# Designed miniproteins, single chains, continued (2), part 14

Each design is a single chain, and the fold is of that chain. pLDDT is the mean over its residues in the fold that is shown.

## One batch from the design tools (miniprotein)

Design m4455
Fold by ESMFold2-Fast:
Structure m4455 (fold): chain A 117 residues (1-117)
Amino acid sequence: SGAELALKAAEYVVKASMALLNGDIKSAIEYARKALELLKKADLSSMSDEDRLQIEIYEGLILIIIGVKKVVDPDAPEEVFLALEHLAEAVRAMGRGDLESALAHLEKAIEALESLL
């Protein structure tokens, strides 16, 4: 279903964020690209209240990842933090049913990370 694709896209955004926490830029780009592909096929309007709560949990996890990265690796490139913020905003937009904003933030996260290659 379109909701299933949305949840899988959000899971890949969390995986991208975890890769960035570990300094793995290449894996982060690969996960973010998978999220983008799934999200383009998703239907956010088909999400249940339970699905939306799961998206909010994923947003919270990304915000925790950002906080941890700032403490354990404060010298990471600014583009890593910019990408993490865009990944959080993409999941937040998904929770609001804003597909256009979610896609735009995910593309900006990928662009920021590709600038480091």
Scores: mean pLDDT 92

Design m4456
Fold by ESMFold2-Fast:
Structure m4456 (fold): chain A 89 residues (1-89)
Amino acid sequence: VEEEIYEKYKEEFKRYEELLKEIREKLAGDEEARKLVTEYLKAALNNDEEKAKEYLEKILKLTGDEELVEKLKEIAEFIKKVTKEYEKL
């Protein structure tokens, strides 16, 4: 079942791994930004749109990196999509 989901989304999983690598490299040495990213992902995955937006704004203000914010949104949407597929099975 988990293997079937992986095979269906294997190219998206590859992109997810690439995005994670880029984010880790951008956040290397920035503990505060990593903490905000963790809180953003928790809020986004719980469908708490107001908290997710607040943490994204804090990340943007701290880092000035619009690309990082875009990549974080893409990761959160991908995780939600995959989680929904696992819940079907």
Scores: mean pLDDT 77

Design m4457
Fold by ESMFold2-Fast:
Structure m4457 (fold): chain A 64 residues (1-64)
Amino acid sequence: EVTWTPAQVEREIAALKRAPAVMEENAALAKKLGDQETADNYELAKQSAPAMIAALEAELARLR
């Protein structure tokens, strides 16, 4: 629960690797609905994913 296991970190990495595709889909939908602010927020979140993945991969390497 409060202690990360390698399996939990791997699951978070997998989720973050899928997140850009989900964020892209949501950004496209928001833009189609005329909500440019929400679309821009999803694009910004997508840009953060590589840094978060790198940090989690470093943590996973430390736990192995």
Scores: mean pLDDT 76

Design m4458
Fold by ESMFold2-Fast:
Structure m4458 (fold): chain A 55 residues (1-55)
Amino acid sequence: MKKEEIEPKENIELEVKEGDIAKIYVPETKKEVELTLEEGKVIIPKGYKVIIERK
């Protein structure tokens, strides 16, 4: 599996495939929160570290 880490300076839309997992790291709680994938895309919010695991 390929693991990608992204920290965007603005909100960005990323293309995802079935079986991919996207998580936001929330530093205030030290937890990873899984993002809902919609229509093969995920919206990555500005200022959060995002981890994408591709199948």
Scores: mean pLDDT 71

Design m4459
Fold by ESMFold2-Fast:
Structure m4459 (fold): chain A 120 residues (1-120)
Amino acid sequence: MTDEEILRRVADIAEGLARAAEKASQLAKNGQTDEASDVFEALAREARRLADYLEEMAKDPNLSPETQEALRKAAEGFRKVAELLRKASEYAKNGQTDKAVELAEEAARLLREMAEFLRS
């Protein structure tokens, strides 16, 4: 897989997670707060796993320094997303729908910004 193909795949994953977070926000808005909480928690775990995976991948000396740096930045972004979605899950569980939605929409925004950065 080329450096460009790696970054494109990470961008596609980030965009997919953004769409999933947006769908979970709609569940919360529709009063399905327990279901939304479970989805946010699952997405938070996935973002954390991706962050760890990308941090290890960034250590590959066969990748360009620019690609290694992009993967490190993506890992940091996924850690921030995981924290936001974990908090969104807690707020949804407690019936604080507006706060859950706000955090999930911020996570989706960061994921879309990450996708654009990785495609540039």
Scores: mean pLDDT 90

Design m4460
Fold by ESMFold2-Fast:
Structure m4460 (fold): chain A 91 residues (1-91)
Amino acid sequence: MLQAQPLDAAGKATVTLTVEMPPGPVQAVLRDAAGNVLATASKWAEERLVTLTFTLEGDQEAVTVTAQLLDPVTGEVVSTWEAPPVSLRAL
């Protein structure tokens, strides 16, 4: 499950990826529509349900973002999720 939160007062947007997987190392990357890396997140999952948080900065009105779960050993894409456009402008 991929969710985007409203832009905060500092002009940062938070995108959260929640995925079910075995305990172990978790790595994910957030990309724009052109495939550019916007943010990365990694942690050690101690439970089957893991939450990764990405923080985005910018001055654009909206960006379509895609989250990709990576194999921590090979860096290959395991799964992909798309989020609704994320506003990077302060209201």
Scores: mean pLDDT 68

Design m4461
Fold by ESMFold2-Fast:
Structure m4461 (fold): chain A 78 residues (1-78)
Amino acid sequence: MELTKDEIVEQFKKGSERLLKIIEKMIEDGYPVEVLKKILDNFYKNSLKFADENGLEEVKKIVEETRKKGEELIESYK
């Protein structure tokens, strides 16, 4: 069944939390910074495109906040 806009927003919130947890675990496991940045950039690019194409400003905000938090986690690893 098709997701409502509210359900899409909720899925992005959950996906954001999961992505940040994955990045944290990959930092602990000693993954290179380039790999972490690529994962974050791929999430940002794909999610932002989806949000823009579907007029989901709430999703765009979640995506931008996720990118900022992910960048802060990666920078703290250095």
Scores: mean pLDDT 81

Design m4462
Fold by ESMFold2-Fast:
Structure m4462 (fold): chain A 71 residues (1-71)
Amino acid sequence: SRREEFLATVQKLADYAVKLAEEKNLSPEQLGVILQEMVAEVRRLFEEEGLSPEEVYERAKEKIEKLAEEL
């Protein structure tokens, strides 16, 4: 279902964001910002742009990486 695909994509991206935060020594507050922006982007891509889970994952992952570099 769309809900299951959304939750699975969010979980994969959350796991990736946590790993990235560990590697870059980001604070819990910085990780919190990344996670909030990630969930908002995943929701937008699924609900507004109708992208596939794979496309959503790729685009949200790219956004996470850019946010981590700017923090």
Scores: mean pLDDT 83

Design m4463
Fold by ESMFold2-Fast:
Structure m4463 (fold): chain A 91 residues (1-91)
Amino acid sequence: MTFADLAGRWLATFDDGSTAVVEVELLSDTVARATITFDDGSVSTAVLRQLSPTRMLMMSEELGPMELTIEGDTLLLRNLGTGSTALYRRL
C-alpha cells in the first residue's frame, strides 16, 4: 500500500491486548491526521508524516512520537519512547 491508502478506518491491537479504532484523514500527499479512540472510550489525536515509501512518523501530544511501518496490507506501530507495539488492520 501507499501513503494515500492510509485514509479510512483501522483497528489497532496493542501488545497488551487492548484495542483502538484509528480514523485517518489525508491532509496532503505526505501528511495525515489520525483520531484514535481507545477501548476505554478515551480519544487522542496524532499527525502522520511520511518519512519514506514504507515509514511514517506519528506525533501525538498525549502519546508521544511513534513510527508506523507499512507491511503489506497492515501497519506496524512502534512507540519510540516505550518500545510498545501495535498491529493495524483495516476495518
Scores: mean pLDDT 84

Design m4464
Fold by ESMFold2-Fast:
Structure m4464 (fold): chain A 60 residues (1-60)
Amino acid sequence: MKIRFIGKGKYNIEESEGEIEITAEEFDKLSKEEQIKFFMDNLGLNEKAAEQAVNTILKQ
């Protein structure tokens, strides 16, 4: 099983106790709306926080 954290931000670590198990390639295949929903579902973030996390990753 491949465990990979997407992005380098403290934001996902400090704001969430959740682990993300997805590859960067799999995440990049998702639409922006699906990426936002993925963070909401896996990290317990609200929509605004999930959108900020997605925007942070897309700048990398």
Scores: mean pLDDT 60

Design m4465
Fold by ESMFold2-Fast:
Structure m4465 (fold): chain A 91 residues (1-91)
Amino acid sequence: SALVERARELYERGLKAIEAGDIDAALECAEELIKLALEALKKGDYEAAIEIAELAIELCEKILEKHPDNLEAHELLGLAHIVLAFAERLK
């Protein structure tokens, strides 16, 4: 899936951003991952939506390890879990 391939690239970019201390870039990658998961969900590609949502969750959790009080990371983590739950229910 082209969406899953792009999601893996965004996830790797997000991890590098965390390592570099660029939290804004890491948050942008997490937001784009959630958008891709929603696109997969809208297309009925529930397996892709699950995989992409899990990548978004992992990236948000890694952001929160460094910045536990980051409100945007908590909000994005919540959204990623909601997308994952819908995809798993509709599969």
Scores: mean pLDDT 91

Design m4466
Fold by ESMFold2-Fast:
Structure m4466 (fold): chain A 68 residues (1-68)
Amino acid sequence: MLDELLERIEQAVAAGDKERFKSLALELMDELGLTEKQKNALLNIIDKTSPENALVTLRLLARRKKAE
């Protein structure tokens, strides 16, 4: 599940599809169990930085969730 979402997010970043990236990032945040506040904060960061930089953060969060 998480690995599939990350793969789709990487494809959206490679395609330059910002809206798809944002949508998929929201799905990943839901899988990670983030609160509404945390999701809004990360979406704001995604809007202010590059999708490539935001992807690094999302990968780290997914890795943390897998490790618990």
Scores: mean pLDDT 76

Design m4467
Fold by ESMFold2-Fast:
Structure m4467 (fold): chain A 102 residues (1-102)
Amino acid sequence: MYRLIKDADGNYYLETADGKRVPLPSEEAARLVQALVDTAAEAGVSVTVTYDSENNSIVLTFSNGKSFSVSVVNGKVQVTGDDGSVATTLEDALAAVRAALA
C-alpha cells in the first residue's frame, strides 16, 4: 500500500505502489501517519493519503468518509479530525481514529 521512504537529504515520504510520493514534515509525523494507516487497515478501512499544499498538511481520507489532517504547529505534530477535534499525542490520535472507524 504505502512505503515509508527517507531520501539522501533526510526528507520523509509515503510512496504509493504507482510511485507517487506524499511529503511528510518530520520523522514523528511519518511514524504517526503510518500508525494511523495501519490502524485503519486493521479495521478493514482503506486510506488515501494526500498532501494539501495550501494548508501544509497531510490529509488521510478513509473509505467510510471520515478524514484527518496531520500538520506541524509550533514544531509539534498535530492531528485534526473532520469534526474539528485536535490530538497532539499518538495515543489521542489513535483513539480518535479508532472512534471514527467504529
Scores: mean pLDDT 75

Design m4468
Fold by ESMFold2-Fast:
Structure m4468 (fold): chain A 104 residues (1-104)
Amino acid sequence: MAPRWAVAEARLEVLDAAGEPVAPTRVFRAEAATLDEAMAAVSERVYAYLEEVRATAPDARVRVSLRAEEYEGGRLVARATLASVWDAATGVAETEEASLERVE
């Protein structure tokens, strides 16, 4: 089998009630053999960070941008993109954009 490699990167921007950034953008990155494994690894870190934000800034919102790519034999075979805004007051994320593409 050709070697498989995947990478996922999440960018999190903490916003105040006015929608202004209150902290530097936080970046989480993970590599795995598959897209699903890379996304799972990054998601675990994202959820842990969101729990910390909820504890320290209960009125904050967090813009989450996730991008993941899977390669087989050096070729891009899948891409995922997710954009959402998470609300600390409710603990709920509202998806703004989501896509999953398999490249033939």
Scores: mean pLDDT 81

Design m4469
Fold by ESMFold2-Fast:
Structure m4469 (fold): chain A 75 residues (1-75)
Amino acid sequence: MNEEELEEALSKLSPKERKVVEAMVKAGAPLTVRQLATMTGLSQPTVSRIVKRLVEKGILEEIQMGDTTYYALKP
């Protein structure tokens, strides 16, 4: 994703969705729903809904590592 594509995608996000993306940019690493909830102050169910929507929008990717699911910014 280039900078213009990222800016356009971010402009279409809700405040909570943008907060999740900003936390992931700051971390620079794949994060679990639990880690994102801690970083954003949102509940785990709220974060779970947001990350699934962001994956559907092509902003995030879902990564299964053993028994743990991680989410990362799509390159």
Scores: mean pLDDT 79

Design m4470
Fold by ESMFold2-Fast:
Formats: C-alpha cells, structure tokens, sequence
Structure m4470 (fold): chain A 82 residues (1-82)
C-alpha cells in the first residue's frame, strides 16, 4: 500500500540521515537535500491519496522534515567548528 511504502521509505531515509550525521558537512547537506525531495514527493502523494493513506503519508512527511532540520543543525555546528 501507499501507507506501507511511505513508512518504509521514511524509515530508510531517517536511518541514512543518522549515518550522514556522523560524516562530513557536505554529506549531511547532500542527505538533507534527499530528505526534502522525498518529503515533497510524499506530501504530494498524501494530497492525492485515499483518506486512510493520507494521514500516514503526511505523518511520514513530517518525520522527514524533522530529520532534515536535525541534519541542518549538525551541519551548521560542524561549519562553526571549522
């Protein structure tokens, strides 16, 4: 289902974001861009989805935006230390 696919993609992206947080600022920014692109995709799918799937797709979008904000914070901290 769209809901199951969205949850799986969001979990995988968040896991990759946790790995990127341990890397360089460039890796963190690259992953942050991937999170925003996926969030946009899932948001659009949520607007077109059935009511039962829409809530899950929008929640997955919210989780991706949280991961994006965290990665941006980590990247800014690393840049300040350089």
Amino acid sequence: SLAEEARRRAEEARRRAEEAAKGTADQQLSMANELIELAGELFQQGLAASPEDAATLLEATRELLEAYRRLKEVAEQQRKEA
Scores: mean pLDDT 84

Design m4471
Fold by ESMFold2-Fast:
Structure m4471 (fold): chain A 104 residues (1-104)
Amino acid sequence: SEEEFKALLEIQQIVTEGARKIVEALKNGASDEEIDRIIDETAEKVVELAKKYNLSPEVVLQILRFTKRLILLDLERKGYPQEIIDKVKAYLDRLIERVEELLK
């Protein structure tokens, strides 16, 4: 439906913004606690939207995995160091795991 399509695009935007905040936090030497806060806030927003529009957990997880791949490709394209890309990948994996747990 149009509502479901818009919700999935909004989830993609939420995750992309979360990743942007994680990258900025890493550049500024943020603590693991600060990054975990960004992950939790991002996951909560995704779950709230998924529940509001009765999105399938499988569909939500698919869009998150796809968005993760796009984010990592964008960081590679922009010439970010591999150490930053690897950290962002690990944080996005934790985000996806957190969303999966909250959707149960």
Scores: mean pLDDT 90

Design m4472
Fold by ESMFold2-Fast:
Structure m4472 (fold): chain A 85 residues (1-85)
Amino acid sequence: DAAAKLQQHVIELMERAVEEKDREAMLELARLIAEHAPGDTSTELRAAAHAVLEAPTEENFERLREVLRKLLEEYKRALEELAAA
């Protein structure tokens, strides 16, 4: 299943990018977001990903990392709420 493998790869890249500050993981995530993100994806996330691809600077990496951190926190809260119900 190509979709399941892609999702697993994205999760691994998010962990490396956010927790390990891996810049190669950030660049690959930015490419995946720009190329494969659905149309309803956050405008902020898409903008941050495109900014990294245009200029891979520390400022743009930190912006994308911050957006990704917020998304991970939101997903963790959603899972905790589901577990508490």
Scores: mean pLDDT 71

Design m4473
Fold by ESMFold2-Fast:
Structure m4473 (fold): chain A 94 residues (1-94)
Amino acid sequence: SADIEFLRELLEQLQRASDLASQGRFDEALQVLQEMRDRALSRGHTELAERLEHAIELFKEYMKLEDENKARVMIESTLTTLQIYLTVRIKELE
């Protein structure tokens, strides 16, 4: 399925965003999430695009936290939630 292949590509992009965030490269990780949202919208995956937009909003808010350790944990939690969603969605389409 083209949808399964697309979601697997997004899961790979999300892994890249997670790796960037773990390095403290939050602006680059955020850019990857924005690219994922735009790709989801362009393919008509509206619910996924809405979930990505929500994650982008949370990510931006967590980047404002003065506690860098708390910011990292909250950002990583947000990315993990997206990873679980994509993994479950792929499994449902198999």
Scores: mean pLDDT 88

Design m4474
Fold by ESMFold2-Fast:
Structure m4474 (fold): chain A 65 residues (1-65)
Amino acid sequence: SMQQQMNDLKDKITTSLISQGFSEDDANKMGDKAAKIAQDLVQKDGLSLGHATTKGLSKAIKDGD
């Protein structure tokens, strides 16, 4: 389901960010933002989940918010 895909994506991103030294709170915020961006890229641009995740994470980190 789309909800499960979003949850799995957020969890993977969040875990990766925590392993890189981000706090749990910051990792959750960036993970949520990255997952939302990735979902939009999959739906609108037809990107694979993997490519969309990489771009979403990059965007979330660059924006800082």
Scores: mean pLDDT 77

Design m4475
Fold by ESMFold2-Fast:
Structure m4475 (fold): chain A 74 residues (1-74)
Amino acid sequence: SAEEEARRQKLLEEYVKELKEMISKGEDFDLALSRVALKAYLDALAEGITDEETLQRLINELVEKGKKLYEEMK
């Protein structure tokens, strides 16, 4: 639904910001990305996002945005 997509988008934005902060603090990128992805998945489930395709899109977009962010911060 539109409400579920809005929640997904909000979580994506929040966890991209958290990932950026972790990278800025000198945390290992792969470990930071893994932790943020796991937290995003668990928070999405807690927020009532249980659709497999929506959850997969959240994680895939988070990984893609995270990798681009990491490249841009170098």
Scores: mean pLDDT 84

Design m4476
Fold by ESMFold2-Fast:
Structure m4476 (fold): chain A 113 residues (1-113)
Amino acid sequence: SEEKKARLKALVEEFSKKVQELIDKMTELIRNKAPKEEIKKVADEIISVMEQAADEFYKITGDEELYKKMKELIEETRKKVNEAIDKGDYQKALDIIREAALKFLEMASEALE
Protein backbone atom coordinates (compact mmCIF):
# COMPACT_ATOMS: atom_id res chain seq x y z
CA SER A 1 0.00 0.00 0.00
CA GLU A 2 1.08 3.60 -0.55
CA GLU A 3 0.72 4.37 3.19
CA LYS A 4 3.01 1.41 3.98
CA LYS A 5 5.63 2.70 1.49
CA ALA A 6 5.38 6.20 3.02
CA ARG A 7 5.99 4.75 6.52
CA LEU A 8 9.01 2.76 5.27
CA LYS A 9 10.46 5.86 3.53
CA ALA A 10 10.03 7.89 6.75
CA LEU A 11 11.80 5.08 8.68
CA VAL A 12 14.71 5.07 6.18
CA GLU A 13 15.04 8.88 6.43
CA GLU A 14 14.94 8.81 10.27
CA PHE A 15 17.49 5.93 10.34
CA SER A 16 19.84 7.73 7.90
CA LYS A 17 19.67 10.97 9.92
CA LYS A 18 20.23 9.29 13.32
CA VAL A 19 23.10 7.10 12.06
CA GLN A 20 24.81 10.05 10.31
CA GLU A 21 24.55 12.20 13.48
CA LEU A 22 26.10 9.37 15.55
CA ILE A 23 28.82 8.68 12.93
CA ASP A 24 29.71 12.41 13.00
CA LYS A 25 29.85 12.27 16.82
CA MET A 26 32.06 9.15 16.74
CA THR A 27 34.34 10.80 14.13
CA GLU A 28 34.71 13.88 16.40
CA LEU A 29 35.47 11.71 19.47
CA ILE A 30 38.17 9.81 17.54
CA ARG A 31 39.70 13.06 16.20
CA ASN A 32 39.79 14.53 19.75
CA LYS A 33 41.30 11.29 21.17
CA ALA A 34 38.37 10.77 23.53
CA PRO A 35 38.46 7.86 26.06
CA LYS A 36 37.79 4.36 24.68
CA GLU A 37 34.60 4.13 26.80
CA GLU A 38 33.08 7.24 25.11
CA ILE A 39 33.91 5.95 21.60
CA LYS A 40 32.49 2.50 22.49
CA LYS A 41 29.30 4.09 23.87
CA VAL A 42 28.60 5.90 20.56
CA ALA A 43 29.42 2.74 18.54
CA ASP A 44 26.95 0.79 20.74
CA GLU A 45 24.33 3.54 20.15
CA ILE A 46 24.75 3.19 16.35
CA ILE A 47 24.30 -0.60 16.55
CA SER A 48 21.20 -0.06 18.76
CA VAL A 49 19.72 2.32 16.13
CA MET A 50 20.27 -0.40 13.48
CA GLU A 51 18.51 -2.99 15.71
CA GLN A 52 15.54 -0.66 16.31
CA ALA A 53 15.29 0.08 12.56
CA ALA A 54 15.35 -3.67 11.72
CA ASP A 55 12.57 -4.34 14.27
CA GLU A 56 10.43 -1.44 12.96
CA PHE A 57 10.97 -2.57 9.34
CA TYR A 58 9.82 -6.08 10.27
CA LYS A 59 6.68 -4.72 12.03
CA ILE A 60 5.71 -2.85 8.83
CA THR A 61 6.78 -5.43 6.16
CA GLY A 62 6.38 -8.83 7.86
CA ASP A 63 9.38 -9.85 5.70
CA GLU A 64 11.08 -12.58 7.78
CA GLU A 65 13.93 -13.17 5.27
CA LEU A 66 14.82 -9.45 5.18
CA TYR A 67 14.64 -9.30 9.01
CA LYS A 68 16.97 -12.34 9.29
CA LYS A 69 19.50 -10.74 6.90
CA MET A 70 19.36 -7.43 8.80
CA LYS A 71 19.88 -9.19 12.16
CA GLU A 72 22.82 -11.22 10.77
CA LEU A 73 24.44 -8.00 9.45
CA ILE A 74 23.93 -6.28 12.84
CA GLU A 75 25.42 -9.21 14.82
CA GLU A 76 28.47 -9.46 12.48
CA THR A 77 28.92 -5.68 12.70
CA ARG A 78 28.77 -5.71 16.54
CA LYS A 79 31.44 -8.46 16.68
CA LYS A 80 33.81 -6.70 14.23
CA VAL A 81 33.33 -3.26 15.84
CA ASN A 82 33.99 -4.62 19.35
CA GLU A 83 37.15 -6.40 18.10
CA ALA A 84 38.44 -3.19 16.43
CA ILE A 85 37.69 -1.05 19.52
CA ASP A 86 39.36 -3.61 21.84
CA LYS A 87 42.50 -3.35 19.66
CA GLY A 88 42.35 0.48 19.79
CA ASP A 89 41.69 0.63 16.01
CA TYR A 90 38.93 3.25 16.16
CA GLN A 91 39.24 4.23 12.48
CA LYS A 92 38.62 0.58 11.50
CA ALA A 93 35.58 0.48 13.83
CA LEU A 94 34.22 3.63 12.13
CA ASP A 95 34.85 2.16 8.64
CA ILE A 96 33.03 -1.08 9.63
CA ILE A 97 30.05 0.98 10.89
CA ARG A 98 29.90 3.04 7.66
CA GLU A 99 29.97 -0.12 5.50
CA ALA A 100 27.29 -1.78 7.68
CA ALA A 101 25.01 1.30 7.47
CA LEU A 102 25.33 1.32 3.65
CA LYS A 103 24.52 -2.44 3.43
CA PHE A 104 21.54 -1.94 5.79
CA LEU A 105 20.16 0.82 3.53
CA GLU A 106 20.63 -1.43 0.45
CA MET A 107 18.61 -4.19 2.20
CA ALA A 108 15.92 -1.65 3.22
CA SER A 109 15.58 -0.53 -0.42
CA GLU A 110 14.27 -4.04 -1.29
CA ALA A 111 11.25 -3.38 1.00
CA LEU A 112 10.42 -0.23 -1.05
CA GLU A 113 10.25 -2.11 -4.40
Scores: mean pLDDT 89

Design m4477
Fold by ESMFold2-Fast:
Structure m4477 (fold): chain A 60 residues (1-60)
Amino acid sequence: SNAEKAAILRKQADVLDEARERALQQAKESSPEQAAVLRHAADLAQRQRDAYEAQAKALE
């Protein structure tokens, strides 16, 4: 059902939020070069999270 699909997408969005938080925390403990890579990864996770949330909202 669309409700079940929306629930899965929201769960994926939550997983990406956790990954983003971990990447930003790891960036604080990393070299400047590695921190830049981790911040870029966090930005990509944020964009994918927003896409999943938008898809879930469209299904409901």
Scores: mean pLDDT 88

Design m4478
Fold by ESMFold2-Fast:
Structure m4478 (fold): chain A 96 residues (1-96)
Amino acid sequence: KEREENLKLIREITGPLAAKKTVPEQIDTLKKLYEEAIKNGDKKKALLVAVAFYELSQFYKRLGLYKQADEMEKLADEIVEKYGEEARKFVEKHRI
């Protein structure tokens, strides 16, 4: 049930932004959050940014926006590659 709560939190933040802002603006916002997380040593926040990118990628795929989905998935993959197994575990928890 914690998984549902975390997904709800991510969607509550990213869903409205994705609906109201352009894809480039959404990407810039998440990149900034990622840089702040790295600067502050906040690994959990960095991993949540990767989850947010994957969640938005799935959202855009469901809308038939495959190019935008691929761009966001690629950015999430870059974060996962950097943090390895921890990032993959976070994604698996939140990927429904």
Scores: mean pLDDT 71

Design m4479
Fold by ESMFold2-Fast:
Structure m4479 (fold): chain A 89 residues (1-89)
Amino acid sequence: SPKDQLVKQVQKLVEEAKKLAKEADSTGDTTAINAATKLLIAVISLQSTVYLLQKTKASTAKFQKEVDGELKLVQDKIKELKAAIEKAK
């Protein structure tokens, strides 16, 4: 279903975020580690939103709209973290 596809997309993004956070930690750079912390907070927010929408049996349209907003925020934080990691190298 469209909801299942969005859930899988969220799971992939969560795993990418965790991998990038480990890379940030390995740099020892405070800016990269701070960017990783902000990303992980955004990821927790996204996962909480998905959980609430599943629990309340939200419509496909509502599910997509709410998840797309949180996905964009997480993607923006991933870009910030990637930039910080590159500067730390």
Scores: mean pLDDT 85

Design m4480
Fold by ESMFold2-Fast:
Structure m4480 (fold): chain A 68 residues (1-68)
Amino acid sequence: MSEEEKKLLEEGNKLGALGVLTAADTGDMAAAQAYIDRGRELYEKAGKPELGEKSAANARAAIAKAVG
């Protein structure tokens, strides 16, 4: 895996976490989902769409726990 791919995966993971925090702190589910979607796109650019889907699912599960 290249350094650029690794950085895309790290940024994608960070965006997923920002989505969770946005939902927990503000309740803005549209903004939270936008962060998760951007993170998934970065995983796709890194050639790891399967990890992007798993990351998005994990973020949505974390939001359900934090906002519920």
Scores: mean pLDDT 81

Design m4481
Fold by ESMFold2-Fast:
Structure m4481 (fold): chain A 88 residues (1-88)
Amino acid sequence: SEELRELLRLARRAFEEGDEEKATFYVGLLEGVIRLLLATKTLTEADRPALEEAIAFGQEVLRESKSPELREAARALIATAQAALASL
C-alpha cells in the first residue's frame, strides 16, 4: 500500500541521515501499522512488495546500527512483516 511505502521512505531517510531517534520512531510506527492491518485482516497481495521491502530494511538496520533501541524496533518490524506475509 501507499501508506506503508511512505512510512518506509520516512524511516529509511531518517536512518540514512543518522537520526537514530527519528528512525526508531518511524520503524516503530511502521511496525504498529502493519500489526494493526494484520489484526484487522485488511492486508492484500498488493501489500506484498511493501512488506518484503520492510523486512529487507529491518535486516539492513540490524547489520549497520549499534543502537539497542533501533535494533529492537527493527527486530519487531521483521517479525511482524514476516507474519503479515505468511497471512497473504
Scores: mean pLDDT 89

Design m4482
Fold by ESMFold2-Fast:
Structure m4482 (fold): chain A 69 residues (1-69)
Amino acid sequence: SEARIQQIRARAAALEELARTGTVEEAKAAIRAAQEEFARNLSALSPEERQAWLEELGRVEELLLEKMA
């Protein structure tokens, strides 16, 4: 669903903002919560929705790692 992909993108944008402006611990906690939600809903997601989640979480995790370096 295009609407669901847009929701995934909006959530990723919020995580990215938190990674930029928040503490490392806040960003880690939020990313972990998102990963757990993704894992719980994995079987209900379409292949396109799963790909969007993987791409967006990967980008946010990379930003966090750069901030920690």
Scores: mean pLDDT 80

Design m4483
Fold by ESMFold2-Fast:
Structure m4483 (fold): chain A 79 residues (1-79)
Amino acid sequence: LSEEEMRRRYEEVRRVEEEIRRRGIKEGIKAGLSKEEAEKLAREVVRENPWDVGESVEEHRRRLEEAMRRAIEEAKKKL
């Protein structure tokens, strides 16, 4: 990959992470978490599931979406 292509890929990864974080916050609040708890949960899920350079952006998105879904379900069980 060229340096320009790598920069575009990193930008796309960051955009995907931000999108999933925002959706995670919304779903967490909907599940009964406080805004603060939902924000913390969403940040932790993204932080603990970093993009692996060998992974496609689509694979990273699917993995993050699944991790976020599981985290919200687990948090919901504790309410």
Scores: mean pLDDT 82

Design m4484
Fold by ESMFold2-Fast:
Structure m4484 (fold): chain A 55 residues (1-55)
Amino acid sequence: EEEEIERRAELVAQDAKDLNMTINPNLGIDTTDTATTPEQAERAKRVIERAAELQ
């Protein structure tokens, strides 16, 4: 659900800030773990981009 994806995105943003770097899937963050369909992938991508804009 969106709440779960948002929560994961917040973890990505927190991790980026803690490591002093930009958000990057190479960190092994499971933000897109639940994205199995094109729509879910787009949603996860949007949340990641939103978190990246914070940093």
Scores: mean pLDDT 53

Design m4485
Fold by ESMFold2-Fast:
Structure m4485 (fold): chain A 74 residues (1-74)
Amino acid sequence: PVADLQAAITRLQDLGQTVTADLVQYALQNRDNPMVLEITIGMLRIQLGVSRLIGDTETAEALEEAISALEQLL
């Protein structure tokens, strides 16, 4: 989960999704707080829906990996 999140953060940064990468990094740093994890997952799911709608497959894949890893920390 932690290694998968680090990989997803790097992927999002490489894709220019710096704000989203910072959000995931904050959730990783605050992983002891389930409310932070739940809110972050919710926001990432909204962005995933938008990425899929506009055909941004690379961002969608990175978001799916981040969501899966965050859910494993709950």
Scores: mean pLDDT 85

Design m4486
Fold by ESMFold2-Fast:
Structure m4486 (fold): chain A 86 residues (1-86)
Amino acid sequence: SEMEAIKKELEREIKELQKRIKEIYEKNPGDDKALEERSELSGEINGLWLAIRLGANREQAEQLREEGREMGRGFYEGIKKAIERG
């Protein structure tokens, strides 16, 4: 079905994002920019997993990926600020 095709595409996108996270970790494990990028990519993965679980269409999946990226960025920034204050 078309939904099964979309699910397989999203699963491939998740694997590509996981590979990118590994590459960043291997090259710059402790760099602040690398940590921020890894948090953003982890957010994108979470968005795509939600898209799969909810049976999202392609447009909805892309929106969830973008929202996940923004949440990942916010998570990193929030933790960084909390550490600077504590």
Scores: mean pLDDT 86

Design m4487
Fold by ESMFold2-Fast:
Structure m4487 (fold): chain A 68 residues (1-68)
Amino acid sequence: SAAYDQGLAALAAGDYETAIRYLTQAIQDDPSISAQALRNRAFAYRALGDDETAAQDLQQAKQLQQQQ
């Protein structure tokens, strides 16, 4: 997913707000990468101090991985 790749690039650059935008698009675009995108979005939220939203994304990612 182009959105996922852009999200990862933004994370590597420390641009957490941009990373959240691209990772949110990646979650909407491709269900096969949703768990990975949610974990990366959680990292960005945590880096910005939004621990509650980060915890929600990590819980959702865990549920998706259990459905394999």
Scores: mean pLDDT 86

Design m4488
Fold by ESMFold2-Fast:
Structure m4488 (fold): chain A 84 residues (1-84)
Amino acid sequence: ISYKDLKVGDILVLELPDGRRVRLTVLGVTGNRISGIDEHGTMVTIELVDETRGIVVNAASGPEEAVLHPGEEVTLLLEEVIPA
């Protein structure tokens, strides 16, 4: 699975360098950027640096505090994607 195959409503699992995992509901893929909403309602944009790695470039807080912050590196667990 490529990140380019992600569809709106898919749940993408992200792994942080400390081993924490975040579920992101995909809202769109545009070029090398993925937009989604995390489990806390935070709108997140990730810019891909390769097929499975990205950097958080934007995170807008939802009703809870943001768990992903701009500048953080994330690994895309493409084998663990839950289809819509």
Scores: mean pLDDT 77

Design m4489
Fold by ESMFold2-Fast:
Structure m4489 (fold): chain A 74 residues (1-74)
Amino acid sequence: SNVKKQLQALKDYLRKHGLLTPEQEKLFDELIKNADKLTPEEVTELSDRILRALAQGPEATLKLLKEEIERIKS
């Protein structure tokens, strides 16, 4: 539950500041749904990686979110 709360807080922050596209938001929701498989350390690292990808642009962000969801589901 704590790891899901961390990702939800990040999503809410990014949404509030207009930093998420509708497609990225949908992928973020899928990531949160599967977040019980992540440790707190992995969530912290992933949050940093998401922020770095956002700085690089929408393509990098979509790629990261898709790859992370697939990794977690495997």
Scores: mean pLDDT 84

